# Ledger of designs, part 83: designed miniproteins, single chains, continued (5)

Each design is a single chain, and the fold is of that chain. pLDDT is the mean over its residues in the fold that is shown.

## One batch from the design tools (miniprotein)

Design m19069
Fold by ESMFold2-Fast:
Structure m19069 (fold): chain A 68 residues (1-68)
Amino acid sequence: MEDDVLRALALMAYAIGDYERAYELFKELHERGVISEEELKERLRQMAVDAEKSGNTELAEKLRKEAE
């Protein structure tokens, strides 16, 4: 199923540290109605913490802003 493929791609991107791609894929999952706005915001907050730990402060700030 298309939504299952998209979710798998989002999780894979997150697992390999591609937070920008993971963000775009989770945003698309929300736009398609697969995940709630609250779930999207929780994912964005988690990715922001991990992005900051990896030294990507600019992306972490962007993700925190989108989670507001």
Scores: mean pLDDT 81

Design m19070
Fold by ESMFold2-Fast:
Parts: sequence; structure tokens; C-alpha cells
Structure m19070 (fold): chain A 91 residues (1-91)
Amino acid sequence: SPREEAIALAQLAVAEGTVSLAERLLKDDVDLSTLKAAAAELEGVIARLEALRAWARANNYPQDFIDRLDAALARAKAVLAAVKAKIAEKE
């Protein structure tokens, strides 16, 4: 439905925003506890994006939506790896 499509797009946009915030935290050289919180949030984002991807595929969503979702998921995983590397550097 148009409403379900709007909700799916909003969920994707929120996930993209969370990833951008985590990238900002990496640039700000924040403390270890903040980096650990960012890692936990990114793990949650990845889980939600994987669930959204499975749902979108099951409901035959357009390939452009799946591609945007796959791009967001790849970016979230890359940022999580960078956050985990920064945590290891500070420990």
C-alpha cells in the first residue's frame, strides 16, 4: 500500500541518518563509551535493514528500493567496522 511504502522509505531514511551520525562521531574523536554506544546502534541498524530487505523482497518492492537498501546496509557495515577499529585503537 502507499502507506506501507511511505513507512518503508521512512525506516530506510532513519537508518541512513543514523549511519551519517556515526560517521560524524568518528571525525569528532569521541570517548570510548560513545564509540561503544555507536557500535551498538549500528548493529541495531544493520539488523533492522536486513529485516527490511527480507520484507521488501518478499513484497516484490522495486529493484531501485532494494539497491538503495543494499547501499545503506553496505555503508552501515563499513562504518561499524571503522567504529570497532577505533575502539580497538583506544583499548
Scores: mean pLDDT 87

Design m19071
Fold by ESMFold2-Fast:
Order: sequence, then C-alpha cells, then structure tokens
Structure m19071 (fold): chain A 80 residues (1-80)
Amino acid sequence: MEKEAEKLIEEAKEAAEAGDIKKAAKLLVEAAYLYEQAGDLSKAAALYTAAALLAISISKEEPEFSEEILKLIKEKLEEL
C-alpha cells in the first residue's frame, strides 16, 4: 500500500513537470487516500493539502474540477 502510494507521488511529480496539473492533483488525492487507509494520517493530510494547492492553481482554467476536488479534500481532512 505505502509503496503504491509512493509510486503515485512520483507519477504526480512527472505529471506536474509535464504541465498536467489536473492529473497531478488527482494522483496526489489517490496517494493521500492510500496513506489514510494505511493509518498515516499526517502524510495523508500533507498530500491532500498539496492536491488542494494544485487545484487552486488551475481554478481559473478548470473551475468545476477545482470545486469538486477541493470539496472532496475538505471532507477528507475533516475525517482525519
């Protein structure tokens, strides 16, 4: 599980470097969920926060995506 989450973080970095911020944000949410399921709530919170910052950075171009992912992250952070 944790090794799979680390792979998702690396894929998110690659997506961000390629300019695919939407994909990077989605991959960070997936990695955060895996850390949450593994009980590493601190890493999960950090990754949800990173995904939120990426979603905010593209909110002008992708308003519906940013609203949806930020709502999801807020709900997840309230569960931690």
Scores: mean pLDDT 82

Design m19072
Fold by ESMFold2-Fast:
Structure m19072 (fold): chain A 65 residues (1-65)
Amino acid sequence: MLSEEGRASLQKTVEQSPEQVRELEEKARKALEEGDEQTAALLQVAADLVRMAQENSEWWLEEDA
């Protein structure tokens, strides 16, 4: 089972991840508008990784419940 500190850390990740995803997607959109497709693609991959981390954190919190 998760420690209380570990649980708090995962909850923080779940809470902050949606904002981080939005920020990365917004940066990717701006890069694409500027014609920087490479940067846009990299930022989109970063957003996908943050989503995966959020899903994984949610899973661990549910498992510990």
Scores: mean pLDDT 79

Design m19073
Fold by ESMFold2-Fast:
Structure m19073 (fold): chain A 61 residues (1-61)
Amino acid sequence: SLDEAQAYFLAGLRAFQEGDYETAVEYFEKAAEGFRALGDEAGAARAERYKQEALEKIKEL
């Protein structure tokens, strides 16, 4: 649902802010899947961008 996709995205943002990039990747991926399933391509694209940023942070650790 939209509420679940949004909840995953917010959880990903929290994890990202806390420096838990592995958890952030998981939540952003779930958010992107949720938004995509709902036809929200803009929401899915935004979640994928944050996921890529989290992956880059993991590479630097």
Scores: mean pLDDT 87

Design m19074
Fold by ESMFold2-Fast:
Structure m19074 (fold): chain A 59 residues (1-59)
Amino acid sequence: AEEAVKRLAEELGISPESVKSLLEAYRAGDEVAIEAAAKDLGISTEELKKRLEELEKAL
């Protein structure tokens, strides 16, 4: 669980704590938070959602 979070954090260039916050936003259906994070990361909202879905399945 923790290793999967760390791996995604390294891939996105953010902290593991930020990844956990994004995962909670994804689970809550907070589209505004996900869109803002994707923009800050320079990726599409769809790419970020896909990575968070893959992370949740790995937990």
Scores: mean pLDDT 80

Design m19075
Fold by ESMFold2-Fast:
Structure m19075 (fold): chain A 63 residues (1-63)
Amino acid sequence: ARREAILAVGRAIQKAIDAGDLSVETVRRLFDEELAELEKAGASPEVIETFREVADNALADLA
């Protein structure tokens, strides 16, 4: 269950690295895109909540 959320956060960070833009603005946008894909795929509320928690922690580390 939690693994899908963690992988989605990891994909967003990898996309930011590949683009050469680790700004909070770009990372936040990529997190929003991955979150939208999880919601569209019918991810459970627990997966969505885990994604938000991990993403918020990652953004705090970048700020």
Scores: mean pLDDT 81

Design m19076
Fold by ESMFold2-Fast:
Structure m19076 (fold): chain A 83 residues (1-83)
Amino acid sequence: SMEEKKKKGEEYFNKGKKLFAEGKYEEALEYFELALKYYEQVDKNSKNTAEALYGMALVYQALSKDEEAEEYRKKAQEILKKS
């Protein structure tokens, strides 16, 4: 169901946040990507989808991948204009 997909996305997003706080950036990215996958299946233009994209941007920033960080930040901002 869409509700189960949203809950799975939230679980993965929360795991990504915890890993990010622990400095485990590559693992955090994997979980934010999983969260994004499930959130997009529910609503591509949701606040949850934007938050997952922003989480990925924060990981890229922490890894000094400034170009990728800016790209994902812009994707998140574009979705927030529609939500």
Scores: mean pLDDT 89

Design m19077
Fold by ESMFold2-Fast:
Structure m19077 (fold): chain A 64 residues (1-64)
Amino acid sequence: MAEELMKEGERLREEGRYDEAIEKYEEALKIVGEDNPEAQFNLGRVYAAQGKGEKANELYKKAA
């Protein structure tokens, strides 16, 4: 389930549907846990694409 949500979030990010991508990754984090590095890294990529660099940096630090 979480794997499917992360794949859907990636597709939405590639399409430029950033708000929808964030929603899918946040749903995935609820399933795999807030400290999951892969989900946090991918969510950070979406925020970076939106130009929200500070938020992206916070997520990347959690993923490390």
Scores: mean pLDDT 80

Design m19078
Fold by ESMFold2-Fast:
Structure m19078 (fold): chain A 73 residues (1-73)
Amino acid sequence: MSEAQRKNMEAGVYIVAAAVYLVTGDYELAKEYAEKAIEKAEEAIELAEPGSQAEAEARSLLEAARKLKEEAE
């Protein structure tokens, strides 16, 4: 697994955590995990080869994480 793919997996885990906390009404934890997901997705973009599938996945995860953070605010 590439380092970019590993960061994408980490971002995905934090996105799931943020979504669970958002549904359960824990907006503070939802925001915290969404911010962690943003960080990992941004790291994945930096590590990914330009134009790769890993970069596209990282950008998609970043958008999802930003949306979750907005919903938690």
Scores: mean pLDDT 86

Design m19079
Fold by ESMFold2-Fast:
Structure m19079 (fold): chain A 55 residues (1-55)
Amino acid sequence: LRRVKATTTEPIEVGARVTLEDGREGVVLEVLDDKTVIVFNPETGEIVEAEVEVV
């Protein structure tokens, strides 16, 4: 999987919305650890691994 950075205003949990570093929105599919999630981008169909920061 590609590794990217993401930000969110929601708690890091399955179903949370995140903004990827390219500005596209994603949805958390799985939480791997306290900062790392698997994200689905519904616009592209791509699945990425993201390091998430809560803002």
Scores: mean pLDDT 78

Design m19080
Fold by ESMFold2-Fast:
Structure m19080 (fold): chain A 64 residues (1-64)
Amino acid sequence: SELERRLEELRRRREQLRRRAEELRRLVEQDPSYRPEYERLEAEARQLELEIEDVEAELERERA
């Protein structure tokens, strides 16, 4: 299913963002100037979560 592939892609992106957030968190400990970048990444992760929920709802509708 196209929706299933899209969901997998979004989940992979979320995992990538999580790894980058971990790296940036370490950088913020050394240099606070990285904090805005970290906060930007957290906002992106939240937006991805909403998109994942939307696609999951569409998949549930397709399988009903």
Scores: mean pLDDT 83

Design m19081
Fold by ESMFold2-Fast:
Structure m19081 (fold): chain A 85 residues (1-85)
Amino acid sequence: SAAEEEGRRLVAALREALAAEDMEAAKEALRRLLELAERHPELARELLEAAADALAEAAAASKDMDVEIHATMLLMTVAAYLASL
């Protein structure tokens, strides 16, 4: 579906932003993923789990403390949404 395609593109955008350590781009990609999950509850768990995995990997891999802290804070936000599903 168009929503599944959008979700895949947003997860890819999140992963690219995290690899570039562009935390503003990562926040924007995550904001759009959360909005998509709200509009399409049937995709919410899959999208948010993919986002959580990407954020956890970035936090663990980062050698920049500011990036690690930001990725961890975004991960906590995603975990809270997953807990509410």
Scores: mean pLDDT 87

Design m19082
Fold by ESMFold2-Fast:
Structure m19082 (fold): chain A 77 residues (1-77)
Amino acid sequence: SLEEAAQRVADAIARHPDMTAREAMELAGLSKEEGARAVAHLASGIPPDPRSVEAARKAIDEGKTALEAVQAASDAA
């Protein structure tokens, strides 16, 4: 589920706060799109705000940290 995916990303961030969003997604076993939706869910809830999903996708592509990706998604909501 999206909630389980978001929890896996949150767990990865808690273990390694400085890891990139891409690394957090890979550790959580998520695709880029699944990772963007999971990050957006952490920032904006269910269903994730489309603006949060877009911001998360951009942060992942820019190589931002997972924490920065969550912040970008939160700022976009």
Scores: mean pLDDT 80

Design m19083
Fold by ESMFold2-Fast:
Structure m19083 (fold): chain A 76 residues (1-76)
Amino acid sequence: DEKKKKIEELKLQAKNLEAGAKELEKSIEEAKKQAEESKDEKEKEELLKAAKEGEEKKKYYEEEAEKYKEEAKKLE
């Protein structure tokens, strides 16, 4: 059952990355909302930059999660 353990590890990695992507999505939405509500031009720019960086990181997490899911699927 070494194969079963590897499948479980890959699925856990994918699940952790998906959870991370969801948390990033919440942070991105909060940053965008704070940017809209901010009256400070510099603060607005910093919040929008943080949201953009979060979007890039979210995409990375989603792509990595897909790779782990595909690897687990190949072992089933």
Scores: mean pLDDT 84

Design m19084
Fold by ESMFold2-Fast:
Structure m19084 (fold): chain A 82 residues (1-82)
Amino acid sequence: MKEKLLELAKELVEAYEKNKDGKLSKEVDELLKKLIEAVKEGKFEEAIKILEEILELVKKGYVPNEELLHKALKVIKEALAK
């Protein structure tokens, strides 16, 4: 679980860097909020599924708010440090 979540988080960062100038998406922002809650609740299997969905949207050029993305990455990193 931890390894897969970390790998997907790395892929998301890479996809975001490649698509930085893409269109801001409310749908991606809502998924990031759901991801944050799933991680906080310890629902790592649900978090992985949400992350996979976010990654597919970002690869299509739909990008999240950068501050919200950084917040989600911080929450994942803190949860994995437990």
Scores: mean pLDDT 82

Design m19085
Fold by ESMFold2-Fast:
Structure m19085 (fold): chain A 84 residues (1-84)
Amino acid sequence: SELEEKREEALKKAEEYLKKAQEYGKKAREAREKAKEAEKEGDLETAKELKEKMKELIMKEAEYTVKAILYISEALALERELKK
């Protein structure tokens, strides 16, 4: 049915956005570790740039996590309709 197809599409979109969130989270952690290393070496300019990059990556992780949650919520709503 169209509702079953929409539910499967929503779940697939949720999985895709969760994978994107995971990748941005990984990049944010890598940027954080590089920023710490730069600070230890006294490279304050590089550390500042890496901290700004980390903030951007954290915001992207949050954005994709929210998008995934919205698609999960849509899939749950469609599942409730299918059970009626």
Scores: mean pLDDT 89

Design m19086
Fold by ESMFold2-Fast:
Structure m19086 (fold): chain A 64 residues (1-64)
Amino acid sequence: DLAKKGAELLAEYYIKKGLVSEEEAKKFYSLVGTLEVLAKINNEDLEEARKLGEELEEARKKVE
């Protein structure tokens, strides 16, 4: 979230300074925001899935 807000502020700053085109700013902001949210959500889901998988595998090894 802090990183996303930072990226938004940087994009706005570059637009105001005229260093980046509006099209480039849109793509940059959208890409960074999407990747951040996707990585955060998927990473948390993957970690939970891995832990559950390990517990199930251990249970299965004891009860064949």
Scores: mean pLDDT 62

Design m19087
Fold by ESMFold2-Fast:
Structure m19087 (fold): chain A 56 residues (1-56)
Amino acid sequence: MEERIEELARRLGVSPEAVAAALAVLEDGMSYREAAEIAGVSVGTVRRTARRLREL
């Protein structure tokens, strides 16, 4: 999991925390708000990162 998160973070130019939060929303069904709070990023960052991950 860690290596995949780091690779995606480099490809998108975002933090690994933002990628982890976005993946928690997309794969584990976590809410954007909960994922953002756990990862210490904004809800907007999680939503933007999730959108970019869907486009990859």
Scores: mean pLDDT 80

Design m19088
Fold by ESMFold2-Fast:
Structure m19088 (fold): chain A 63 residues (1-63)
Amino acid sequence: SAVEQFTRLLVELQEKSLTLSPEEIEKLREETVRRAEELGYETEIWISPENPSVIMVRFARKR
């Protein structure tokens, strides 16, 4: 389902954020937003400036 695919995207982003550089995390963030949009979710993702391993996500289901 789209919900399961979206959840997997968020889990993958969080897991990779623990091992990637800030530049790689930014690229993955942009890719995740793009893939979420394809699944019907409008997504805004913020990487914590205090700790790049902490990611905040706001999302809404697109119609």
Scores: mean pLDDT 74

Design m19089
Fold by ESMFold2-Fast:
Structure m19089 (fold): chain A 99 residues (1-99)
Amino acid sequence: LSESYLNGGIFYLHQGKYEKAIFYFEKSLKIDPNNSMSWNNLGKAYLKMGKYEDAIKYFNKSLSIDPDNVSSWRNLGDAYKKMGDYDLADQYYQKAESL
């Protein structure tokens, strides 16, 4: 059930339907709040919408569950780069490459 919502969220994320993607990821997380992939994808939807602070919050939640999540480290780098913090972005990209 949680996996079905996660897959629905990913489908809408790929279609550029970010609000629908968020809705499905939130449903996934209500069932399984420890799903690091759902937190990462929720952050990615917010990142695509230009909501960088919310994106960072959700990537950090993903990493609190799975600190080896390469995608979340890379996405943190992307968020900080979009905010103009290139030094911090490079640190997160290096962390992703080290895993």
Scores: mean pLDDT 89

Design m19090
Fold by ESMFold2-Fast:
Structure m19090 (fold): chain A 99 residues (1-99)
Amino acid sequence: MTLFSTLTELEPTLTAEERAAVVAAFNAALEAAGLPAVGEASDDLGVVVGVYLIYATVMNRYVPDSALAAAIAAALEALGRDDLAARVREAAARDAAAA
């Protein structure tokens, strides 16, 4: 599975706090890469991912899946969700292996 399909699968299983932490980590990874953050008004991870993919495609600039996965996994680990953090890292590793 791709990192983004894994994030979409996980979203319905996340608490509101976990979703907010993942969205914040995603935006922090975008800002660290010099890309604009997806607005703070969206708590919907699917919307955040969709908006990112649109502007990244238009600008031809992407954050490496490994960097996104590391930021998201660290946020989940901080909330005690090591199981979800492992799934996110495994998805990014599989994407890298498939390339």
Scores: mean pLDDT 74

Design m19091
Fold by ESMFold2-Fast:
Structure m19091 (fold): chain A 71 residues (1-71)
Amino acid sequence: MTKLLSEAQRAFAAGDYEEALKLLEELEKLNSDNPVLQAQIHLLKARLYRKMGDEEKARAELEKARAALAA
């Protein structure tokens, strides 16, 4: 498990959604070749956008998670 993923999950639990998104985007850029980790990142981003009231972005992130697992 990467330190960035743990920090992003902690920020999400604390309600620091902007910080959680920043950490997830950094992790996504560093781990583009890992489909399981990419799916986890997109699933957590979907949960974040839902908490922020952005259903459209949440839906887009769920589709990205599905695509990562199908690759």
Scores: mean pLDDT 79

Design m19093
Fold by ESMFold2-Fast:
Structure m19093 (fold): chain A 90 residues (1-90)
Amino acid sequence: AEDIVKDLANDPELVIGLAQTLAKQGKYDEAIELLEELIKAYPDNSRAYYELGIVYERQGKLDKAIEYYEKAIKLNPNNEKAKKRLEELK
């Protein structure tokens, strides 16, 4: 519990990388859990919201993907990756 929070604080890139790997393996629920924990630790991390959008898009849950890309853009209006993805889904 305490160690997990400390690990997330020290290496958010590792959590994102693991979630991306799980999503590529079709383990979408596990990827979502990791990204939700990352958002819980870093609620203003635009990249974590963007990566959640990618996982939902891979699941075919386009409404959820759009929702999370919009949240990523709201937190960081210069998130060009989230903007491009959102435009491609419109």
Scores: mean pLDDT 80

Design m19094
Fold by ESMFold2-Fast:
Structure m19094 (fold): chain A 63 residues (1-63)
Amino acid sequence: SQMREQILRLIGEILRLIGEIIDLEQQLKTAPASQVPQLQTQLSQLQSEMNQLMQQLRDLDSQ
């Protein structure tokens, strides 16, 4: 099924992003103040990508 393949692909991408977000959050806990703004920007970018993928997953479920 096309929908099944799309769902599995989206789940894989979401799991990858969760791992990257966790890694950045851990880095933020020990980062020097000079690196915090850059790490926060990267975290925000990953969170935005996650929101887009979750919206795609919701759209597939709604059809």
Scores: mean pLDDT 84

Design m19095
Fold by ESMFold2-Fast:
Formats: C-alpha cells, structure tokens, sequence
Structure m19095 (fold): chain A 65 residues (1-65)
C-alpha cells in the first residue's frame, strides 16, 4: 500500500539520520535533506526515501550538501 511504502521510506530516513549521515528538516511544504558525508549509495537511498515521503504527503523535496 502507499501508506506501507511511505512508512518504510520514513524508517529509512530515520535510520540514516540516526547514523549521522543526513539531517532532515521540514519548512512549510518542503522536506530538506542535508547530506553529512554520505556515500553515493547512501545519498541515493536518502533521495529515494525522501521522494517517496514527498509523494505521499504532497511535500516538495530539497537536497543539500
């Protein structure tokens, strides 16, 4: 389901944030993901997870280095 997919994506973002690899902030209708020394694979995981959450919530996604 869309809900289950979004919950898995949120768990992925939370895991990456707990590892210190990203920071996640919400400003208005935008989810901001700041990369903190993430590898290319971890970057792709973070962007994909944020995209899924954005699609489910109707929020825009911004990625920062």
Amino acid sequence: SDYSRAMRALAELQDLELQGLIEVERRGKTIIVTLRGASEEQRRRAIEAARIVGEFTGMEVEVRE
Scores: mean pLDDT 86

Design m19096
Fold by ESMFold2-Fast:
Structure m19096 (fold): chain A 92 residues (1-92)
Amino acid sequence: DILKELEEEGKKGDAEALTRLGYIYLLQGEPEKAIEYAEKALALDPNNAYAYTVLGQAYAALGELEKAKEYYQKALAIDPNNALAQANLEEL
């Protein structure tokens, strides 16, 4: 069970595992859960561009487009070649 494995790794301080959980919840249509896990990932690793991208996608799913834009811009400030954040920002 990948979700249980990612939760256990996240409890051990793995920011990547928490970011992956956020993305999985986003794909399942649970943007509030995605925000929760992405914020936990950023508490461990504040330079995690992928976690900022997940936050942007989650806020966009909630209709909070200005907040989504801010998070995509933060992701691009960390990784200017982040094609996913760039494409999502253009869609706003």
Scores: mean pLDDT 85

Design m19097
Fold by ESMFold2-Fast:
Structure m19097 (fold): chain A 91 residues (1-91)
Amino acid sequence: SAEEYLHKGIELLEKKKYEEAVKYFEKAIELDPNFALAWIGKGLALFELKKYDEAIETFKKLIELYPDDESIRLIAEYYIKKAEEAKKKEE
């Protein structure tokens, strides 16, 4: 189920297995494209992998899926800003 893939992704994220975590979050999204926690998990894992452009696109997609959810918007905008700042510092 999408929820089982989400739980596996979170477990891998906690173990700092970020590449594997992304794969399980993507499996959760494939089964449930509106699963906000799976999109958040994917964005966080991509950020930890320093894949800042992919993290930004993931969080932008989350905002598009939940345009009226202030909490989701605040989380997504926070990580978009952090990814943009991190990208500039690594230039």
Scores: mean pLDDT 88

Design m19098
Fold by ESMFold2-Fast:
Structure m19098 (fold): chain A 74 residues (1-74)
Amino acid sequence: MDEALAKIKELTKQAVEAAKQGKIDEAMKLAQEAGKVGAKALSVANPSQQQQINALLAQAEKDIKEAVEEALKA
């Protein structure tokens, strides 16, 4: 479980950095991979872990959307 949370955080960080560099397609691909890791983790998670994963994925979606919107304004 800790490995899945760490992987989601790493993919989110990579997606935000890709978006900041104007690599929107790469950022979206990394966001999709983070979502897949989250979905697999949720399938074996207890309720407390599900809450943590869902919160992390919601924050990741927000951070990536904000980075993409800022890149598109440049």
Scores: mean pLDDT 81

Design m19099
Fold by ESMFold2-Fast:
Structure m19099 (fold): chain A 91 residues (1-91)
Amino acid sequence: APSKEELELEIEAAMVQIEAAVVKLIAEKAELPEEVKKKILELAEKAIELAEEAERAAREGDLEKARELLEEARKLVEEAKKLLEEALEKL
C-alpha cells in the first residue's frame, strides 16, 4: 500500500493540477490582451507538467523529488493566478 506521505503528495499534486487547469480555462475564455494571455497559459501549462511529474515521483517513492517539483509547480500556479487576477481587474 502507498505510504501516508506518498498519498498526501499525490493529493497535493492533483490539487495543483486542478487549480492550474482552472486558471488556464478562465484565461482561454476571457478577452485578455494576447501577450498577457500567452504568459498565463505558459505558466499554467508548466505548472500542470511539473505537478504531473511530482505525482509520478511520489508514486515511485521519490518523495524528495516530488516535494521539489510540487514547490516549483505551486510557484508557477501562484504567478499565473496573480497575472490573471491583475488582467481581469483591468477589464
Scores: mean pLDDT 86

Design m19100
Fold by ESMFold2-Fast:
Structure m19100 (fold): chain A 70 residues (1-70)
Amino acid sequence: MSKKAAQVAAAALLVIGADITLEDEEEAKKRKEELRKLLEEARKTLEENGADLPATKKLLEEVTKKVEEL
């Protein structure tokens, strides 16, 4: 369940990012795409390392950092 929980958290971050209304449409799209790529890397890390929660949390923190830069 830890692997699925981490994936759900990553998906939740992506959904939250999409639900937030951003001022600059073009810049928002670019940063959104970077966010999606980071989430995809998090999913790949989960698949490679199995249910390694610490690694997933670190990747999700980096995604959060990118969102803060928005």
Scores: mean pLDDT 60

Design m19101
Fold by ESMFold2-Fast:
Structure m19101 (fold): chain A 71 residues (1-71)
Amino acid sequence: MDKEKIIELLEKALEYLRKGDIEKAVELVEQAIKLAEGEIKEYLEGAKRAAMMGPVSGMVGVSDVLKYLKS
């Protein structure tokens, strides 16, 4: 699993969520899901659903996955 690439994609998705661009943020999270394995894939699918509900929920979901990956 390319953890560094997943982090890069999620940080970019977070930037788009801060701008209110949900469609672009969701595309980046979907790219991260394709690179992910195991539990991280499930967490990313949760973050995608959160982003689809709105930018604030998306920022929380994506930030939580980023914290998990960086710890």
Scores: mean pLDDT 85

Design m19102
Fold by ESMFold2-Fast:
Structure m19102 (fold): chain A 67 residues (1-67)
Amino acid sequence: ERDEFLEELAKELNQPVEKVEEAIKVLEETLGISIEELKEIYEARKEGAEVTREKNKDVLEKLRAAM
């Protein structure tokens, strides 16, 4: 569940799971983006939605900046 999602994000961002989890907490505190919301965006992107793909890029960029 949550651990599986964090592992997938860690692979995509080329970062350890621990850093990804910490960065998500920072995003929750600063931008109000929950891990559940991130998971929904990520899963929709994997399904190939172009609009969600653009939103997912923005969120991933913010996640990388938080690391």
Scores: mean pLDDT 68

Design m19103
Fold by ESMFold2-Fast:
Structure m19103 (fold): chain A 64 residues (1-64)
Amino acid sequence: EEEKEKEELLKKAEEARRKSEEYFARARKLEEEDPSKRREIALLDATGGVYLMLSSSYRLAAEK
């Protein structure tokens, strides 16, 4: 049962990491195409950062 819980947390960590990379990629693309959209770029970066923190939290929870 504990192994299944760890596996679930690690899977959530990986999914959150993927989401983080996705948002950072969107921010970089928008920055290249239209750097004047600073607010939109900042919001995408902030959202990516939140998912990165969430990924780290899930990994720490899996370690107990």
Scores: mean pLDDT 83

Design m19104
Fold by ESMFold2-Fast:
Structure m19104 (fold): chain A 63 residues (1-63)
Amino acid sequence: SAAERAAEAAKEMAEKGDAAGAATAGYQVSLVSGNRELGRRAVQAGAAGDAEAAAEYGIEGAK
C-alpha cells in the first residue's frame, strides 16, 4: 500500500541518518492512513534530529 511504501522510505531515510527525510516520509504515512497524531510525532522527532524516532512513528502509523 502507499502507507507501507512511505513507512519503508522513512526506515531507509533513518538508516542514512536523514532526520528530515524520515520525518517527511512519516508525515506521508499519516496522510494516507489517517493517523495524524503519529504523523505529528514523526515531524516533531525529525525536527529534534531524531531520525530513528521519526521513522518509528511513521512505521507505527502504517499498521
Scores: mean pLDDT 76

Design m19105
Fold by ESMFold2-Fast:
Structure m19105 (fold): chain A 85 residues (1-85)
Amino acid sequence: DPEAVAEAARAEMEAHRDEWIERLKKEYGLSDEQAEAVVDMAEALVATGAEIDAWIKRIQELVKQGYDPEKAREEIFKELKERRK
């Protein structure tokens, strides 16, 4: 059951939430709020590592363009919602 697999993946991510946040901060230079936002998105969507990496790069690109981190996160969430439709 894909739903059961997704639930197991979410539980695993929750168990390692602090490790994921620290890794994102260390590897990508994200703030606490940016790292938490990425982990929250990954948990909600049961995202793969490749998807998470793409979101991180997108956040960094938007921030370089002058977006606030919160606005960058909202823009990515908006893009993901459009793909879901």
Scores: mean pLDDT 68

